# Designed miniproteins, single chains, continued (2), part 32

Each design is a single chain, and the fold is of that chain. pLDDT is the mean over its residues in the fold that is shown.

## One batch from the design tools (miniprotein)

Design m5039
Fold by ESMFold2-Fast:
Structure m5039 (fold): chain A 119 residues (1-119)
Amino acid sequence: TPLLKAAREGNVEEVKKLIEAGADVNATEDDSSTSPFKGLTPLQLAAINGHVEVVKLLLEAGADVNPEKPANPSPNSIYNLFAGMTLRDLILLSGSKNAHEVLKILAEAGADLDKVFKA
């Protein structure tokens, strides 16, 4: 979706416009069913990529910090491809200089950073 793309890219202005247009801040579908990011929320994509301002905007818009796993996750989703990893692991693995700031913001918002991805 446009919001998933904007969150992944850190496009603050586009994220604001999409939220104002009524975009679902918790949408997990991507434009491509082959995307390795399928199953991640806009908040999780922004966090993994170190986009601090986008993370804050999505939280202010009511993004779910502890999104439920889909009942039937795609075999190519994060729940299968990165099974056994946590959101903390993905954020740290990204190598972003903003990783620690993002982790702090998410923890303060009540995110369970140590919940394992599994199908």
Scores: mean pLDDT 72

Design m5040
Fold by ESMFold2-Fast:
Structure m5040 (fold): chain A 66 residues (1-66)
Amino acid sequence: MKAQLATAKSDFSSTDPDELSFSKGEKLLVLSKDADGWWKATSLATGQEGLVPANYVEVVSAPVDV
């Protein structure tokens, strides 16, 4: 699966376990991009995986094979 390095553009907080909470500037690894505007990502700081709103993250690297 291709993954992309991304940086959070803003703080996002969620009470849902399926959603990833993060702070502005946090490094994320985007695993998949869904058409509904939610992406599956892993936080490089915490190792937690969850859904992130696409508008809150900026992709900063080319896709890499994993």
Scores: mean pLDDT 75

Design m5041
Fold by ESMFold2-Fast:
Structure m5041 (fold): chain A 79 residues (1-79)
Amino acid sequence: MLTEEEIEILKKAFRLYDEDGDGTIPKEKLPVLLYEIFSALGRKPTLEELQQLTAEADKDGDGTIDYEEFLEVVKKYLE
């Protein structure tokens, strides 16, 4: 279960990678963002886990990840 403080950390991290402020990040940046978030939460994700989560996030194959898709992937890893 994510706390309100953890959700605020997730929002801030996503915004740092959303350089254009359009609410999306390139799929290629998702593994690095996930690694930083999970490491900050005391987790040690493997490269294989990061690759699998990134593939699952881009369901539509459009090459971009919005905040809701990012949050779903984070919850999937932590739960």
Scores: mean pLDDT 77

Design m5042
Fold by ESMFold2-Fast:
Structure m5042 (fold): chain A 108 residues (1-108)
Amino acid sequence: NKEEELLEAAREGNLEKVKELLKENPELIYARDPETGETPLHLAAREGHLEIVKYLIEELLKENGLDNAYAIVNEKDVKTGETPLDLAKKEGHEEIVEYLLSLGADPN
């Protein structure tokens, strides 16, 4: 399952595999973990993979446009209602927090 492969690559910090999978099927960027509803962006933010966070957001912005940046960075998982910013803050990933806030992530 290519969705599971992308979610795992984002969780593990495998940027090369993330890029490979998304070049073959860009729709995989919307994959969600069936237990948590976490997207690749949620997983990368939680695990502290700044370069993957940047790559995923850049790809989402190319697909959806800059006016959708706020919606993208504030997307909640379906189980806990946590955003990528919430997860990065919880785990102490300061560079990811700063990056997401610079894109309009809600700090509250």
Scores: mean pLDDT 79

Design m5043
Fold by ESMFold2-Fast:
Structure m5043 (fold): chain A 107 residues (1-107)
Amino acid sequence: SPLNRELLKAITEGDLERVRELLRQGADVNWADALGRTPLHVAAQLGRVEIVRLLLEEFGADVNAADDDGNTPLNLVLDSKSVISPETREELIKILREHGAIERPRK
């Protein structure tokens, strides 16, 4: 769906209201791109705390979706030490775990 690609773009840009509008228009909250990345993977990896909350709390995103490398959103947050500040990383770990996030072993 064109909405799903626009959703990923809005998440990358950090546009919270555009993300909400696209999901209300029927964008698939669990759509996976060519790398198996869902909206939640991208939002978590980029440290988009309020978008992560929106995806989980309002739209029921799959907290444990695995990308093509077997990474859950929590795995990406735990690995994102150079992209995400320590404060943002701690907040994301808390939010994801409150929604049942697991860390999956790779291999």
Scores: mean pLDDT 84

Design m5044
Fold by ESMFold2-Fast:
Structure m5044 (fold): chain A 109 residues (1-109)
Amino acid sequence: KKEKLEIAFDTMEEAVTETALGAVEDAERGKISAEEAVEKIRKVKEGIEEVLEKLVKEGLISKEEAEELKKKIEELAERAIEAVRKGDYEAAKKELEEIAELIREFKKK
């Protein structure tokens, strides 16, 4: 039970810290467009939502816990996307770091 949850949450955290944050940093440095960074943030969010749905179906977390976490992640991801579009890469990184922190806190329960 715990090992499967830990792998799932570690995978979600890595997607945020390596893929989404990396995309924001690449956009800040002009290596990719802001729209490409937005697309990567959307894909990470979608992947997290799919993982949470799978964990509910496997009985590893409750539907209520998954919906609460999903809502918080959706709000933070939307703020990160808007920040990227405005060129506020520091705000975007802070929002993504909050998503990673939420995932870490949930894993410790």
Scores: mean pLDDT 86

Design m5045
Fold by ESMFold2-Fast:
Structure m5045 (fold): chain A 58 residues (1-58)
Amino acid sequence: LPLAVALQPFPKTAPDHLAVRPGDVLEILEELPDGFWLARSLTTGETGLVPSSLLRRL
C-alpha cells in the first residue's frame, strides 16, 4: 500500500485539492507530473490533490 505522511499543513484552495494537517497519513492513488499527488486521507476518507513536496513516503 503506497502511503505517505504530511509534513506541513496544506489548505484546500481549489475544489480538487485535499486539505491536510501535519501527521496525516495518506494513501497515494496517483503521482502526477505537475508535482501534485492524488491521495486519500486515512483520517477523513476524502480524496484530492496535495503537493508532493509536503509529503514523505512511508
Scores: mean pLDDT 83

Design m5046
Fold by ESMFold2-Fast:
Structure m5046 (fold): chain A 151 residues (1-151)
Amino acid sequence: SKRIVIIGHVDAGKTTLFNKLLENPYFKENFDIIAIDSKGLYIGFKVNEDTVRASKASIDGLTPIGKKFVEKADLVILVVDAVDGPMPQTLENLEYLKELKKPYIIAVNKIDLPEADLSKVEELPGIKVPVSALTGEGLEELEEKIIELLS
């Protein structure tokens, strides 16, 4: 099966997005999905049936362990907070993905919040999909783009 790796800044909503994608039975059956927390958690290593494992990893999500998962990914989802916009770590993540020539989608999360401002992410290169991982808004478009890129 194809591997999807979710990365992004602390508190960008990576775990919430991971859980929402697994609510889709097609995604659960057809993709290995991993979310890497930049403070050293990784969740759902080979999640074909249920969330099979959560574990504390390295201190930063683009440490050697985070990089190893990204290098093995068929697609990377970079989660960016629509309220805070791109952080310095977001830009470092994008440069790393460019260096690897890794296919990626930017999930612009937290559009349900009144402070969300999509103009903060307009300058970011690549496919951007506005979502609320909390409410499920925009997830259908994100799922369609993932299938399109992995087909």
Scores: mean pLDDT 75

Design m5047
Fold by ESMFold2-Fast:
Structure m5047 (fold): chain A 92 residues (1-92)
Amino acid sequence: SELLEKALETDSAGLTELHRAAREGDVERVRELLESLPEEVRKVVINYQHPVTGWTPLHLAAQFGHDEVVEVLLEYGADPEAKDKYGRTFKD
């Protein structure tokens, strides 16, 4: 869908808008992005892995110490079992 294509647009670093918001700890932007998407699109976007590192938005939020963003991502269905390229979850 057009919404999915737009939501999966990446910057020069391969990060989606949700990856960037999670890395920055922008709780309001994370909520706004997730609430703007229909359920089917949200499921793909929230768990989208960076093509090189395998990082999801949840990995980035945890890596940068943004506990409130971690909780919001989990609330909206982020996969806590997602593995990066090194086999690590957000808890590792």
Scores: mean pLDDT 83

Design m5048
Fold by ESMFold2-Fast:
Structure m5048 (fold): chain A 153 residues (1-153)
Amino acid sequence: MKPVKILLVGVSPEFFDQTIPSLKKLMEEENIILTILTGPEYKDYIEEKVKKYNLKNVTIETDIGKLEELIEESDIIVIHAGPSFIREVLELVKEAKAKGSKALVILLGRVGLDPEVAALAREAGVHEILPWPVSEEEFLKVLKKAIEEYRKS
């Protein structure tokens, strides 16, 4: 089965802890290559959790200068970040899609509290917008649906 490349953008310790149960189940059932883009201050925390939960095929990236490359190489992109960083990521997604990227983008948070972010998400062709946090079952369901849809494209 062809591996699916998933990028997590804007990963904080709290966000990662909330995603681990869904990611662990997903990676046991699906051939996933996971890249986590996080701040350098969080690297050791995330590495410890990756090891503790025996997550395989995980790369931790702390260089924000790699963001454009990681977006272009990814099949599914999950964004959880503050409003300013969400804007930057969505602009890069829009550019990657203009270059022929078929990546499915999932935005986590309340789009609608900032009209500019909501407009940019529509222009970038965001696949799904989820309130956060959501249940383990709902997040896993959304990720599985995105993988199935990506494989059909």
Scores: mean pLDDT 84

Design m5049
Fold by ESMFold2-Fast:
Structure m5049 (fold): chain A 85 residues (1-85)
Amino acid sequence: SEAEKYIELAKKALEEGKYEEALEYAEKALELKPNHPEAVRIRAKAYLKLNAEEIKKLEEERENLSVAEAVAFELRLIALEFEAE
């Protein structure tokens, strides 16, 4: 069936690390068979992988922000120390 073809494409995309494509193919399979267990499982795996990458990016951005805030805090302390002299 067409749903099974999309499931095979989704599986192959997952194996190749193409999580966005895997999600698209799994969603197309679910449009044809809404409760297909294999398609639901592939969609869930693709979402988890995509969310992990997004979380990692946010953590890297947060670390950069935290370093900038730490530097700003240290500079402010130095400025206050020079006012005391």
Scores: mean pLDDT 73

Design m5050
Fold by ESMFold2-Fast:
Structure m5050 (fold): chain A 63 residues (1-63)
Amino acid sequence: MAGIVAVAVRDYTAKTPEELSVKKGEKLLILGEVDDEYVLAKSLATGETGLVPKSVLGAAGPA
């Protein structure tokens, strides 16, 4: 699979319709960087996609 998997280091609740809510320990497939603060990611638990702040992501590696 192409992509990077990251793990959420804290819970995050979406603030806008473009953002994704995540739980601490959630694995996310990183689809791309949108800007310096946000990535476009897909939750591997729910299959939902959205913007996630880079500050909520910790461990990252190849998918």
Scores: mean pLDDT 76

Design m5051
Fold by ESMFold2-Fast:
Structure m5051 (fold): chain A 94 residues (1-94)
Amino acid sequence: SELHKAAREGDVERVKELIAQGADVNARDENGFTPLHLAAYNGHVEVVKLLLEAGADPTAKDVYGFTPLDLAMIGGNLEVRKLLAEAIEKKKAE
């Protein structure tokens, strides 16, 4: 989807536009990736923040069983890993 592409590329303005237009932030592509998976893998901190604020599920698993946090660990971005760990804890408290 357009949101998957924008999240993968780190296009902050396009992500904001698509969220404002009612894009499904939890939509899965053919590999089961959500936009949050793609932003997390690529280390796009601002896009991760926007997707989480819009209700993206930080616990969603792709077809390989990986969460966005797992992909952030592979991608190596410490700030993205911290944001996702905090989002998972908040979701468990709800």
Scores: mean pLDDT 85

Design m5052
Fold by ESMFold2-Fast:
Structure m5052 (fold): chain A 60 residues (1-60)
Amino acid sequence: MTVRTVKGLGKGISVDELIAELKEKFPNVGVVKDVKNNGVRLIGEYEDVLKAVDYAKEIL
């Protein structure tokens, strides 16, 4: 199981909005709010998690 954190949401998208988008696009990836880092934690298979990280960085 792979865990990755995406930090630093300051570009007009909320953490909750990002979570909704990621759950819709990557239903096989667990998406958890990371309040301490003002971001999200992504949990799942390595390939799926990496795609979700890339998507999150693109929409941030």
Scores: mean pLDDT 76

Design m5053
Fold by ESMFold2-Fast:
Structure m5053 (fold): chain A 86 residues (1-86)
Amino acid sequence: SEEELREAFNFFDKDGNGKISNYELTTVLEELDLKLNGAQVQFAFTLADKDGNGVIDFNEFVELISYLSKMSGQDVVQLVLEKMKK
Protein backbone atom coordinates (compact mmCIF):
# COMPACT_ATOMS: atom_id res chain seq x y z
CA SER A 1 0.00 0.00 0.00
CA GLU A 2 1.05 3.65 -0.24
CA GLU A 3 1.14 3.83 3.57
CA GLU A 4 3.58 0.88 3.72
CA LEU A 5 5.75 2.44 0.98
CA ARG A 6 5.84 5.76 2.91
CA GLU A 7 6.83 3.93 6.13
CA ALA A 8 9.59 2.10 4.22
CA PHE A 9 10.77 5.40 2.66
CA ASN A 10 10.97 7.03 6.12
CA PHE A 11 12.95 4.01 7.40
CA PHE A 12 15.53 4.48 4.59
CA ASP A 13 15.58 8.30 5.03
CA LYS A 14 17.85 8.26 8.11
CA ASP A 15 18.38 12.06 8.26
CA GLY A 16 14.71 12.92 7.55
CA ASN A 17 15.48 15.25 4.62
CA GLY A 18 12.89 13.67 2.26
CA LYS A 19 15.60 12.13 0.02
CA ILE A 20 17.52 8.85 0.11
CA SER A 21 21.24 8.93 -0.65
CA ASN A 22 23.24 5.97 -1.96
CA TYR A 23 24.86 5.71 1.50
CA GLU A 24 21.48 5.48 3.31
CA LEU A 25 20.26 2.89 0.79
CA THR A 26 23.40 0.72 1.17
CA THR A 27 23.22 0.90 5.00
CA VAL A 28 19.57 -0.24 5.12
CA LEU A 29 20.04 -3.02 2.54
CA GLU A 30 22.95 -4.44 4.58
CA GLU A 31 20.56 -4.55 7.59
CA LEU A 32 17.90 -6.38 5.51
CA ASP A 33 20.27 -9.15 4.28
CA LEU A 34 19.00 -8.67 0.72
CA LYS A 35 20.27 -11.25 -1.82
CA LEU A 36 21.89 -8.66 -4.13
CA ASN A 37 25.50 -7.62 -4.74
CA GLY A 38 26.68 -3.99 -4.79
CA ALA A 39 26.65 -3.80 -8.60
CA GLN A 40 22.98 -4.92 -8.73
CA VAL A 41 22.03 -2.34 -6.06
CA GLN A 42 23.88 0.42 -7.95
CA PHE A 43 22.18 -0.58 -11.23
CA ALA A 44 18.72 -0.40 -9.59
CA PHE A 45 19.61 2.98 -8.03
CA THR A 46 20.70 4.34 -11.42
CA LEU A 47 17.46 3.14 -13.09
CA ALA A 48 15.30 4.78 -10.37
CA ASP A 49 17.27 8.08 -10.32
CA LYS A 50 15.45 9.59 -13.33
CA ASP A 51 16.88 13.11 -12.78
CA GLY A 52 20.45 11.79 -12.33
CA ASN A 53 20.85 13.95 -9.20
CA GLY A 54 22.32 11.12 -7.05
CA VAL A 55 19.39 11.03 -4.56
CA ILE A 56 16.03 9.25 -4.55
CA ASP A 57 12.71 10.99 -3.83
CA PHE A 58 9.50 9.10 -2.90
CA ASN A 59 8.33 8.47 -6.49
CA GLU A 60 11.80 7.24 -7.55
CA PHE A 61 11.88 5.10 -4.38
CA VAL A 62 8.71 3.24 -5.43
CA GLU A 63 10.48 2.24 -8.68
CA LEU A 64 13.75 1.43 -6.86
CA ILE A 65 11.94 -0.96 -4.49
CA SER A 66 10.22 -2.63 -7.46
CA TYR A 67 13.60 -3.21 -9.17
CA LEU A 68 15.25 -4.52 -5.99
CA SER A 69 12.33 -6.88 -5.30
CA LYS A 70 12.36 -8.27 -8.87
CA MET A 71 16.15 -8.73 -8.93
CA SER A 72 16.35 -10.37 -5.47
CA GLY A 73 13.08 -12.36 -5.61
CA GLN A 74 12.23 -10.87 -2.18
CA ASP A 75 9.50 -8.44 -1.07
CA VAL A 76 11.70 -5.54 0.08
CA VAL A 77 8.78 -3.53 1.55
CA GLN A 78 7.76 -6.50 3.71
CA LEU A 79 11.38 -7.00 4.84
CA VAL A 80 11.49 -3.35 5.99
CA LEU A 81 8.12 -3.61 7.78
CA GLU A 82 9.24 -6.81 9.58
CA LYS A 83 12.48 -5.04 10.64
CA MET A 84 10.42 -2.12 12.02
CA LYS A 85 8.16 -4.47 14.09
CA LYS A 86 10.60 -4.59 17.10
Scores: mean pLDDT 78

Design m5054
Fold by ESMFold2-Fast:
Structure m5054 (fold): chain A 84 residues (1-84)
Amino acid sequence: DLLRAAAAGDLERVRELLAAGADVNAANAMGETPLHVAARAGHLDVVRLLLENGADKTAKNVEGLTPLDLAKESGNAELVELLS
């Protein structure tokens, strides 16, 4: 599904699933969206694609963390800037 593809950094699969009508903001049981899992994993290209498709960067997971909070943990300055 979209969450697994985003976590894996599978850009082609993310693009395919979004084109097939996958909900870009669909959350798992932990409240994590594709944007959360891609940001945690440091997948800049997937994060950019999700944002282009309407991903909500203000969404909070069950711990109250946004994708930006998770990106800060990765130390990726470009990802932090993109999600700011």
Scores: mean pLDDT 86

Design m5055
Fold by ESMFold2-Fast:
Structure m5055 (fold): chain A 58 residues (1-58)
Amino acid sequence: MIVEALFDYKAKSPEDLSFKKGDLLEVLEVVDEDYLLVQNLETGETGLVPIRYLREVE
């Protein structure tokens, strides 16, 4: 599943991923109701991201 970033996000912890509005992120795992583990398709970086900042594309 691919999701698109609706807003810029700056990582708050080492486990978090920073991203920019419009970035495409591949969902690797649903961690909980608030966070996904994703890979940024442009940079190849992985980390936790807040679901509320994202929209499903597929």
Scores: mean pLDDT 83

Design m5056
Fold by ESMFold2-Fast:
Structure m5056 (fold): chain A 75 residues (1-75)
Amino acid sequence: SELDEKAFRALDKDGDGRISRAEVIEALQRTAGLSEAEAQRLIDEADTDGDGYLSFEEYEYLLVLVGEYLTEQIR
């Protein structure tokens, strides 16, 4: 979506089309209230190449995983 692309570009400070795991962890802790361990687990599921960076497609998949995780926390 356009909003997801805008958010990705805001995190992609060097414009190379990738964002660091550290930046994503910090963002998830601030916006979703996730612990570092929870954020790392979800990122590990999305980061298919294991290079420590997320592509836009991996980032979109991560947002799906985060949304599902947060929905399961609403009892």
Scores: mean pLDDT 74

Design m5057
Fold by ESMFold2-Fast:
Structure m5057 (fold): chain A 113 residues (1-113)
Amino acid sequence: DLAAEVARLRAVAAALGLSDEQLATILALMGRFDLARALGLTPPDVFALIESPSFTPLHIAALTGDLALVRRLLAAGADVNAKTPYGLTPLHLAALAGHDEVVAALLAAGAVP
């Protein structure tokens, strides 16, 4: 149900203090242009974002829900609060993607909403 997904995304974005630009960026990375359109957002070029060295391996692991990789990267000393130029943290990506176990692991490692 698209309306239920829109309501969930609005609630999560509000709880995390995300801007429309940050939300649009996450939705573009997720390939969810249907949700971006439903929210009245204009997503950025996802290819330009992927080519940016500013996305750490922890950002990608959080976005994809790879809990095992998240745990390995955190154990290796990855910055749990690393920010992209858009101000996105791994926690922002995991929360909007709905990866609850990854969200819990990041919060346990000291992630700040």
Scores: mean pLDDT 74

Design m5058
Fold by ESMFold2-Fast:
Structure m5058 (fold): chain A 110 residues (1-110)
Amino acid sequence: ADELVDELREAIRAGDKERVRELMKQLETVPEADFNKRDVYGNTLIHEVIRAVPKLGEDFAIEVIDFLIERGADINAKNLAGQTPLDIARYHPHGKKVADYLLKKGAKFE
């Protein structure tokens, strides 16, 4: 179950939009996938999507975040640096549209 989540994280980091789409489709049929799984830095998939915005583009990044939130991902998860996804979006290139979207969904600064 967790292998597909780890593959999705790698595809997001690589900016491989086609692989991200394929993995999202596969994850729709996985009953117990953990979309709040953290890496060694405490980053969730949403943190990774925001960092990958320069590769994915803002519109596709929002599409991926919507998918993750619908599947139970925590929009306000803090990494080991105490940063929420919204905190990361404010400091990353091309993050404005994503930050505006996160605020609209109830995301908070920390």
Scores: mean pLDDT 83

Design m5059
Fold by ESMFold2-Fast:
Structure m5059 (fold): chain A 83 residues (1-83)
Amino acid sequence: SSLEEKLKELKERAEELIKRAQEVSKKNPEKRREAIMLEAGATVIVMLLTSSSKEEDKKKVEENIKKAEKRIEELEKELKKVE
């Protein structure tokens, strides 16, 4: 379904944010605490999207998708400031 495809896409974006935050943590010791917090934020989004894949209420899934997408966009902006 289109919702299933969107969940997969957002999960891959969140997993990419985790990898990017881990790279910042390795390369920039001064930014390590901020990078760890960004990694934690992205991990919470992965958990939300994973639980949403098992949710039968279509409207609830759509709401979770919107919440995850906004949070991913916010984390992407914060990560660019630290990279």
Scores: mean pLDDT 86

Design m5060
Fold by ESMFold2-Fast:
Structure m5060 (fold): chain A 98 residues (1-98)
Amino acid sequence: SERRKRAAELARRLAELAERLLEENPEMPPFIQEDLRRTADFARLLAEAIERGELSDTQLTFLMTAALSGLYLVGKRLKDEELLKEVDELNKEFHEVA
């Protein structure tokens, strides 16, 4: 399914964004680093589950929203307007797929 492939790509982009932030900001507070690691791991697992067709549309929406919310909260804590914009763009693209 084209929609399933696109949703998995969005989940991978979310994971890659979280991983990039960890690599580029090694001196951020440990609590935020742990939030980013958990978000990246979760988004990777979500992408695999989407590709395997293991999720209903409702489950996909809930789980993707949870991952996006995680990054949004990190952006708020860091006062990172660019991160918040990237998360908003991913959220918009997800709603076009769902």
Scores: mean pLDDT 82

Design m5061
Fold by ESMFold2-Fast:
Structure m5061 (fold): chain A 70 residues (1-70)
Amino acid sequence: SADALNLLGLVYQSQGKYDEAEKVYQQALEIRQKTLGPEHPNTLATLNNLGNVYQAQGKYDEAEKVYQQA
């Protein structure tokens, strides 16, 4: 489920596994956008988490784009 993927992303992020966190957050985001829509609070929460991961990776342009969508 998207909820499980989002929680797994948080676990990877806490472990410093940012590449793994990015992948599972992207999967959670895709599911949530399709099932809940792009403006749903849960979709926006996943976007914020993905933005935090991009920032931690030094992917500032990607983080900026994601934060602006939230």
Scores: mean pLDDT 87

Design m5062
Fold by ESMFold2-Fast:
Structure m5062 (fold): chain A 63 residues (1-63)
Amino acid sequence: MEGAIYRALVDIETSLPRFLSLKKGDKVLVLKEVNSEWWLVRSLKTGKEGYVGKGSLEELGFE
């Protein structure tokens, strides 16, 4: 994988169509840092892409 791998620190639930819901511990690949608050990520569990608040994620690695 080419991007950095992060995990969700908390459960994230959203009804917004461009935002990604995650469970605590779910791993994501960071695709794009859109701004200082929001990142575009892909869930490694579901393959779905969406926006997540960067403060809800913990870095695991980038290899």
Scores: mean pLDDT 78

Design m5063
Fold by ESMFold2-Fast:
Structure m5063 (fold): chain A 82 residues (1-82)
Amino acid sequence: MIEKIREAGEKLIDAVKAGNFEEAMKYARELADLIPDPLLGTQLLMQTLADIVAVEFGEITPEQAAENLKAAVDRVLAEVEK
């Protein structure tokens, strides 16, 4: 499970860095489905959408969005490992 969460998280971050927001949302949904805690999965989906919207409106760069989402994925991994 943890390895699949890490893999989906890496694909999400790479898609965001590439500006491929359709793929990013696909991987965010896949990642949320892999997370046992539905609230934590929903929070990750909402964070992904918020960061994509912020990039679209020029508030942050795709690289900043990727860093934000990397931190969110790392937090999810820490919670799942408890």
Scores: mean pLDDT 82

Design m5064
Fold by ESMFold2-Fast:
Structure m5064 (fold): chain A 64 residues (1-64)
Amino acid sequence: MKGLYRALFDYEAKRPDELSFKKGEILEVLSDPKIIDGKTYLYVRSLTTGKEGWVPIEYVEKLE
């Protein structure tokens, strides 16, 4: 496992490559983080829906 994160807030995807999620969803990190315009994004899979996409790190918290 490459690390688990919990969604802190609901998020609606603003780009086709982003993932929409609800507060409390557990997200599995699948790849190296990407930095765009000084913001860090994680490529994740929702363990609830199985859907994948980029999410802004500010909307999620790392689980131990």
Scores: mean pLDDT 81

Design m5065
Fold by ESMFold2-Fast:
Structure m5065 (fold): chain A 154 residues (1-154)
Amino acid sequence: DAEELIRKLEERGALETARSFRRLLEKVRNNVPSEELSPAEKHMRAVALELMYILENWTDSGKSEEEIREAILRGIEKLVRIALEMVENNISAKEVVEKLKKEYNISDETAARIEKTLSILQKAIKEKKSIEEITKEEIEEEKKQKEEIKKKLE
């Protein structure tokens, strides 16, 4: 039950992260279009689905929109469980991803996306900020790095 796992995150002081997960679950249950999600919610939704591919050997090929929605809800529950394990056992995003790479045949691109999302969750929990705030900070940092590279290549 995703709500039980979210309550455990709140008990560990991850209040803003728990709130972000509840909002995402509600939006997915209410069939809110992906384009109406925040950047943070889009990344979490995408990683939730990728966790279903990896951990459940699930496929979206030939699936209805409703079956995909149910898979995303299950994937979000898995993402909450990972976030809770990171908090309870002081496990880094990198350590979680290295375990997934060892146990499952995942691409480096998939691993990088999962690590980025889990790193945002870890920072949000540690700094007691919303996932949206950390995601915005990461986007602004990436933009600065891109502008710096462009200036050095000119």
Scores: mean pLDDT 81

Design m5066
Fold by ESMFold2-Fast:
Structure m5066 (fold): chain A 116 residues (1-116)
Amino acid sequence: SKTNELLLAAYFGALERVKKLLEEGVDVNAKDEYGRTPLHYAAYNGELEVVKLLLEQGADVNAKDSYGRTPLHYAAYNGEVEVFKLLLEQGADPNWKDSYGKSPLDLAKANPDFKV
């Protein structure tokens, strides 16, 4: 599906492919079977320019997946400091707890190699 193509393009930082799929009318907030949006996948993989584009196109910075996780949880979990900072600037909630009781701040603190 075009939704799966957008999710994959967001994960791999394929900026021009993301632009084309959004121009073709794919929902920027489309969810997969796990409730994850393109912004979740771009944030996890640290794809800063794709994160910027998705937010400019109206991506929900606080979208929750099936585990109650936001894009900020995934940036924190994978130590993507620059994406984490950008998401906070755009209104991401650093205190929302997932289904395991972990906030993005809890996950960031668990990665001592990353200064956030």
Scores: mean pLDDT 90

Design m5067
Fold by ESMFold2-Fast:
Structure m5067 (fold): chain A 65 residues (1-65)
Amino acid sequence: GSHLVARALRDYEAKTEDELSFKKGETLLIPKEDFGNGPLLRARSTETGKEGLIPARYVEIIGEV
């Protein structure tokens, strides 16, 4: 598939307008091509539909679509 499915390990509050806030347990979609390219990942919340940058260390990959 085109996206990795990730689960948030912790709550996170965005520090800039380019970052995405999320809650522990939230499901996020990450483009596969963007994965592994640094400490920040572009993600989309499946709960809110919003997108932004997230710290890679605060999520776990649980699948792909």
Scores: mean pLDDT 83

Design m5068
Fold by ESMFold2-Fast:
Structure m5068 (fold): chain A 64 residues (1-64)
Amino acid sequence: SAPKRLDGDTELHRLARAGDLEGVRRLLAEGADPTAANKDGWTPLALAAAYGHDEVVAVLREHL
């Protein structure tokens, strides 16, 4: 389970960190903002890249 102290994280941030490719695609299709930064300045793309989720990084780049 994700830590409860993720203030400023959207669902897209959480799924990008987890490497949930299908969840990321679904949220983007529903209009989630891939450019939103959390309180620490991390975008979903930056989190996916930091955690090594290359497929999620590719999908997020397609929506920038």
Scores: mean pLDDT 78

Design m5069
Fold by ESMFold2-Fast:
Structure m5069 (fold): chain A 62 residues (1-62)
Amino acid sequence: GVDALARAKADYTAKTPDELSVKKGDLLRITDIVDGEWVRATSLSTGESGLVPAKYLELVES
């Protein structure tokens, strides 16, 4: 799978149980790219995992 560090560049509120809510500035580990615009990520602050739109994230490491 993918293993990349990312930071949330905006707040996102989960719309379904499979999605992850994030706050601007949160650090996340991206584990999978799902369908091009969505990634599976784990919050480093909470340990919660879920789907988040890639457009809300910026890569910190390549």
Scores: mean pLDDT 81

Design m5070
Fold by ESMFold2-Fast:
Structure m5070 (fold): chain A 60 residues (1-60)
Amino acid sequence: PEVIAVALYDYEGRFPDDLPFKKGDKLLILEELNRYLWRARSLVTGKVGLVPSIYVEVVE
């Protein structure tokens, strides 16, 4: 099943592969690289990048 998460905080990104997002944005989780770093697609912008897992909460 597809994993959807909601941003708990604004994130500007710090590295080129980071996905910036705003609090409340919905993200489709594509890949869990490890417990702390996930690849996601923004359902707001359609962009793909890396997100810190502690900034998002998984919803089904």
Scores: mean pLDDT 84

Design m5071
Fold by ESMFold2-Fast:
Structure m5071 (fold): chain A 73 residues (1-73)
Amino acid sequence: DPTAELQASLSPTERRVLEALDEHGALSQRELAELLGVSQSTVSRALRGLEARGLVRRLPDGRYEVTDLTAAV
């Protein structure tokens, strides 16, 4: 399962960010930082890693959401 393989390769923070976005939908860096109890800088670094993998995308309003990997194929 490619999703399970990706989850296994994520840092703990990246995994928590991805799970929060999957559960709650689109969230800003501030909302993720507050929800996860980490700094906005920590969230920003995790989002960069996830965005580089195509797992999240930034919306025009500055929030981030989980990508539809099926739609990308």
Scores: mean pLDDT 74

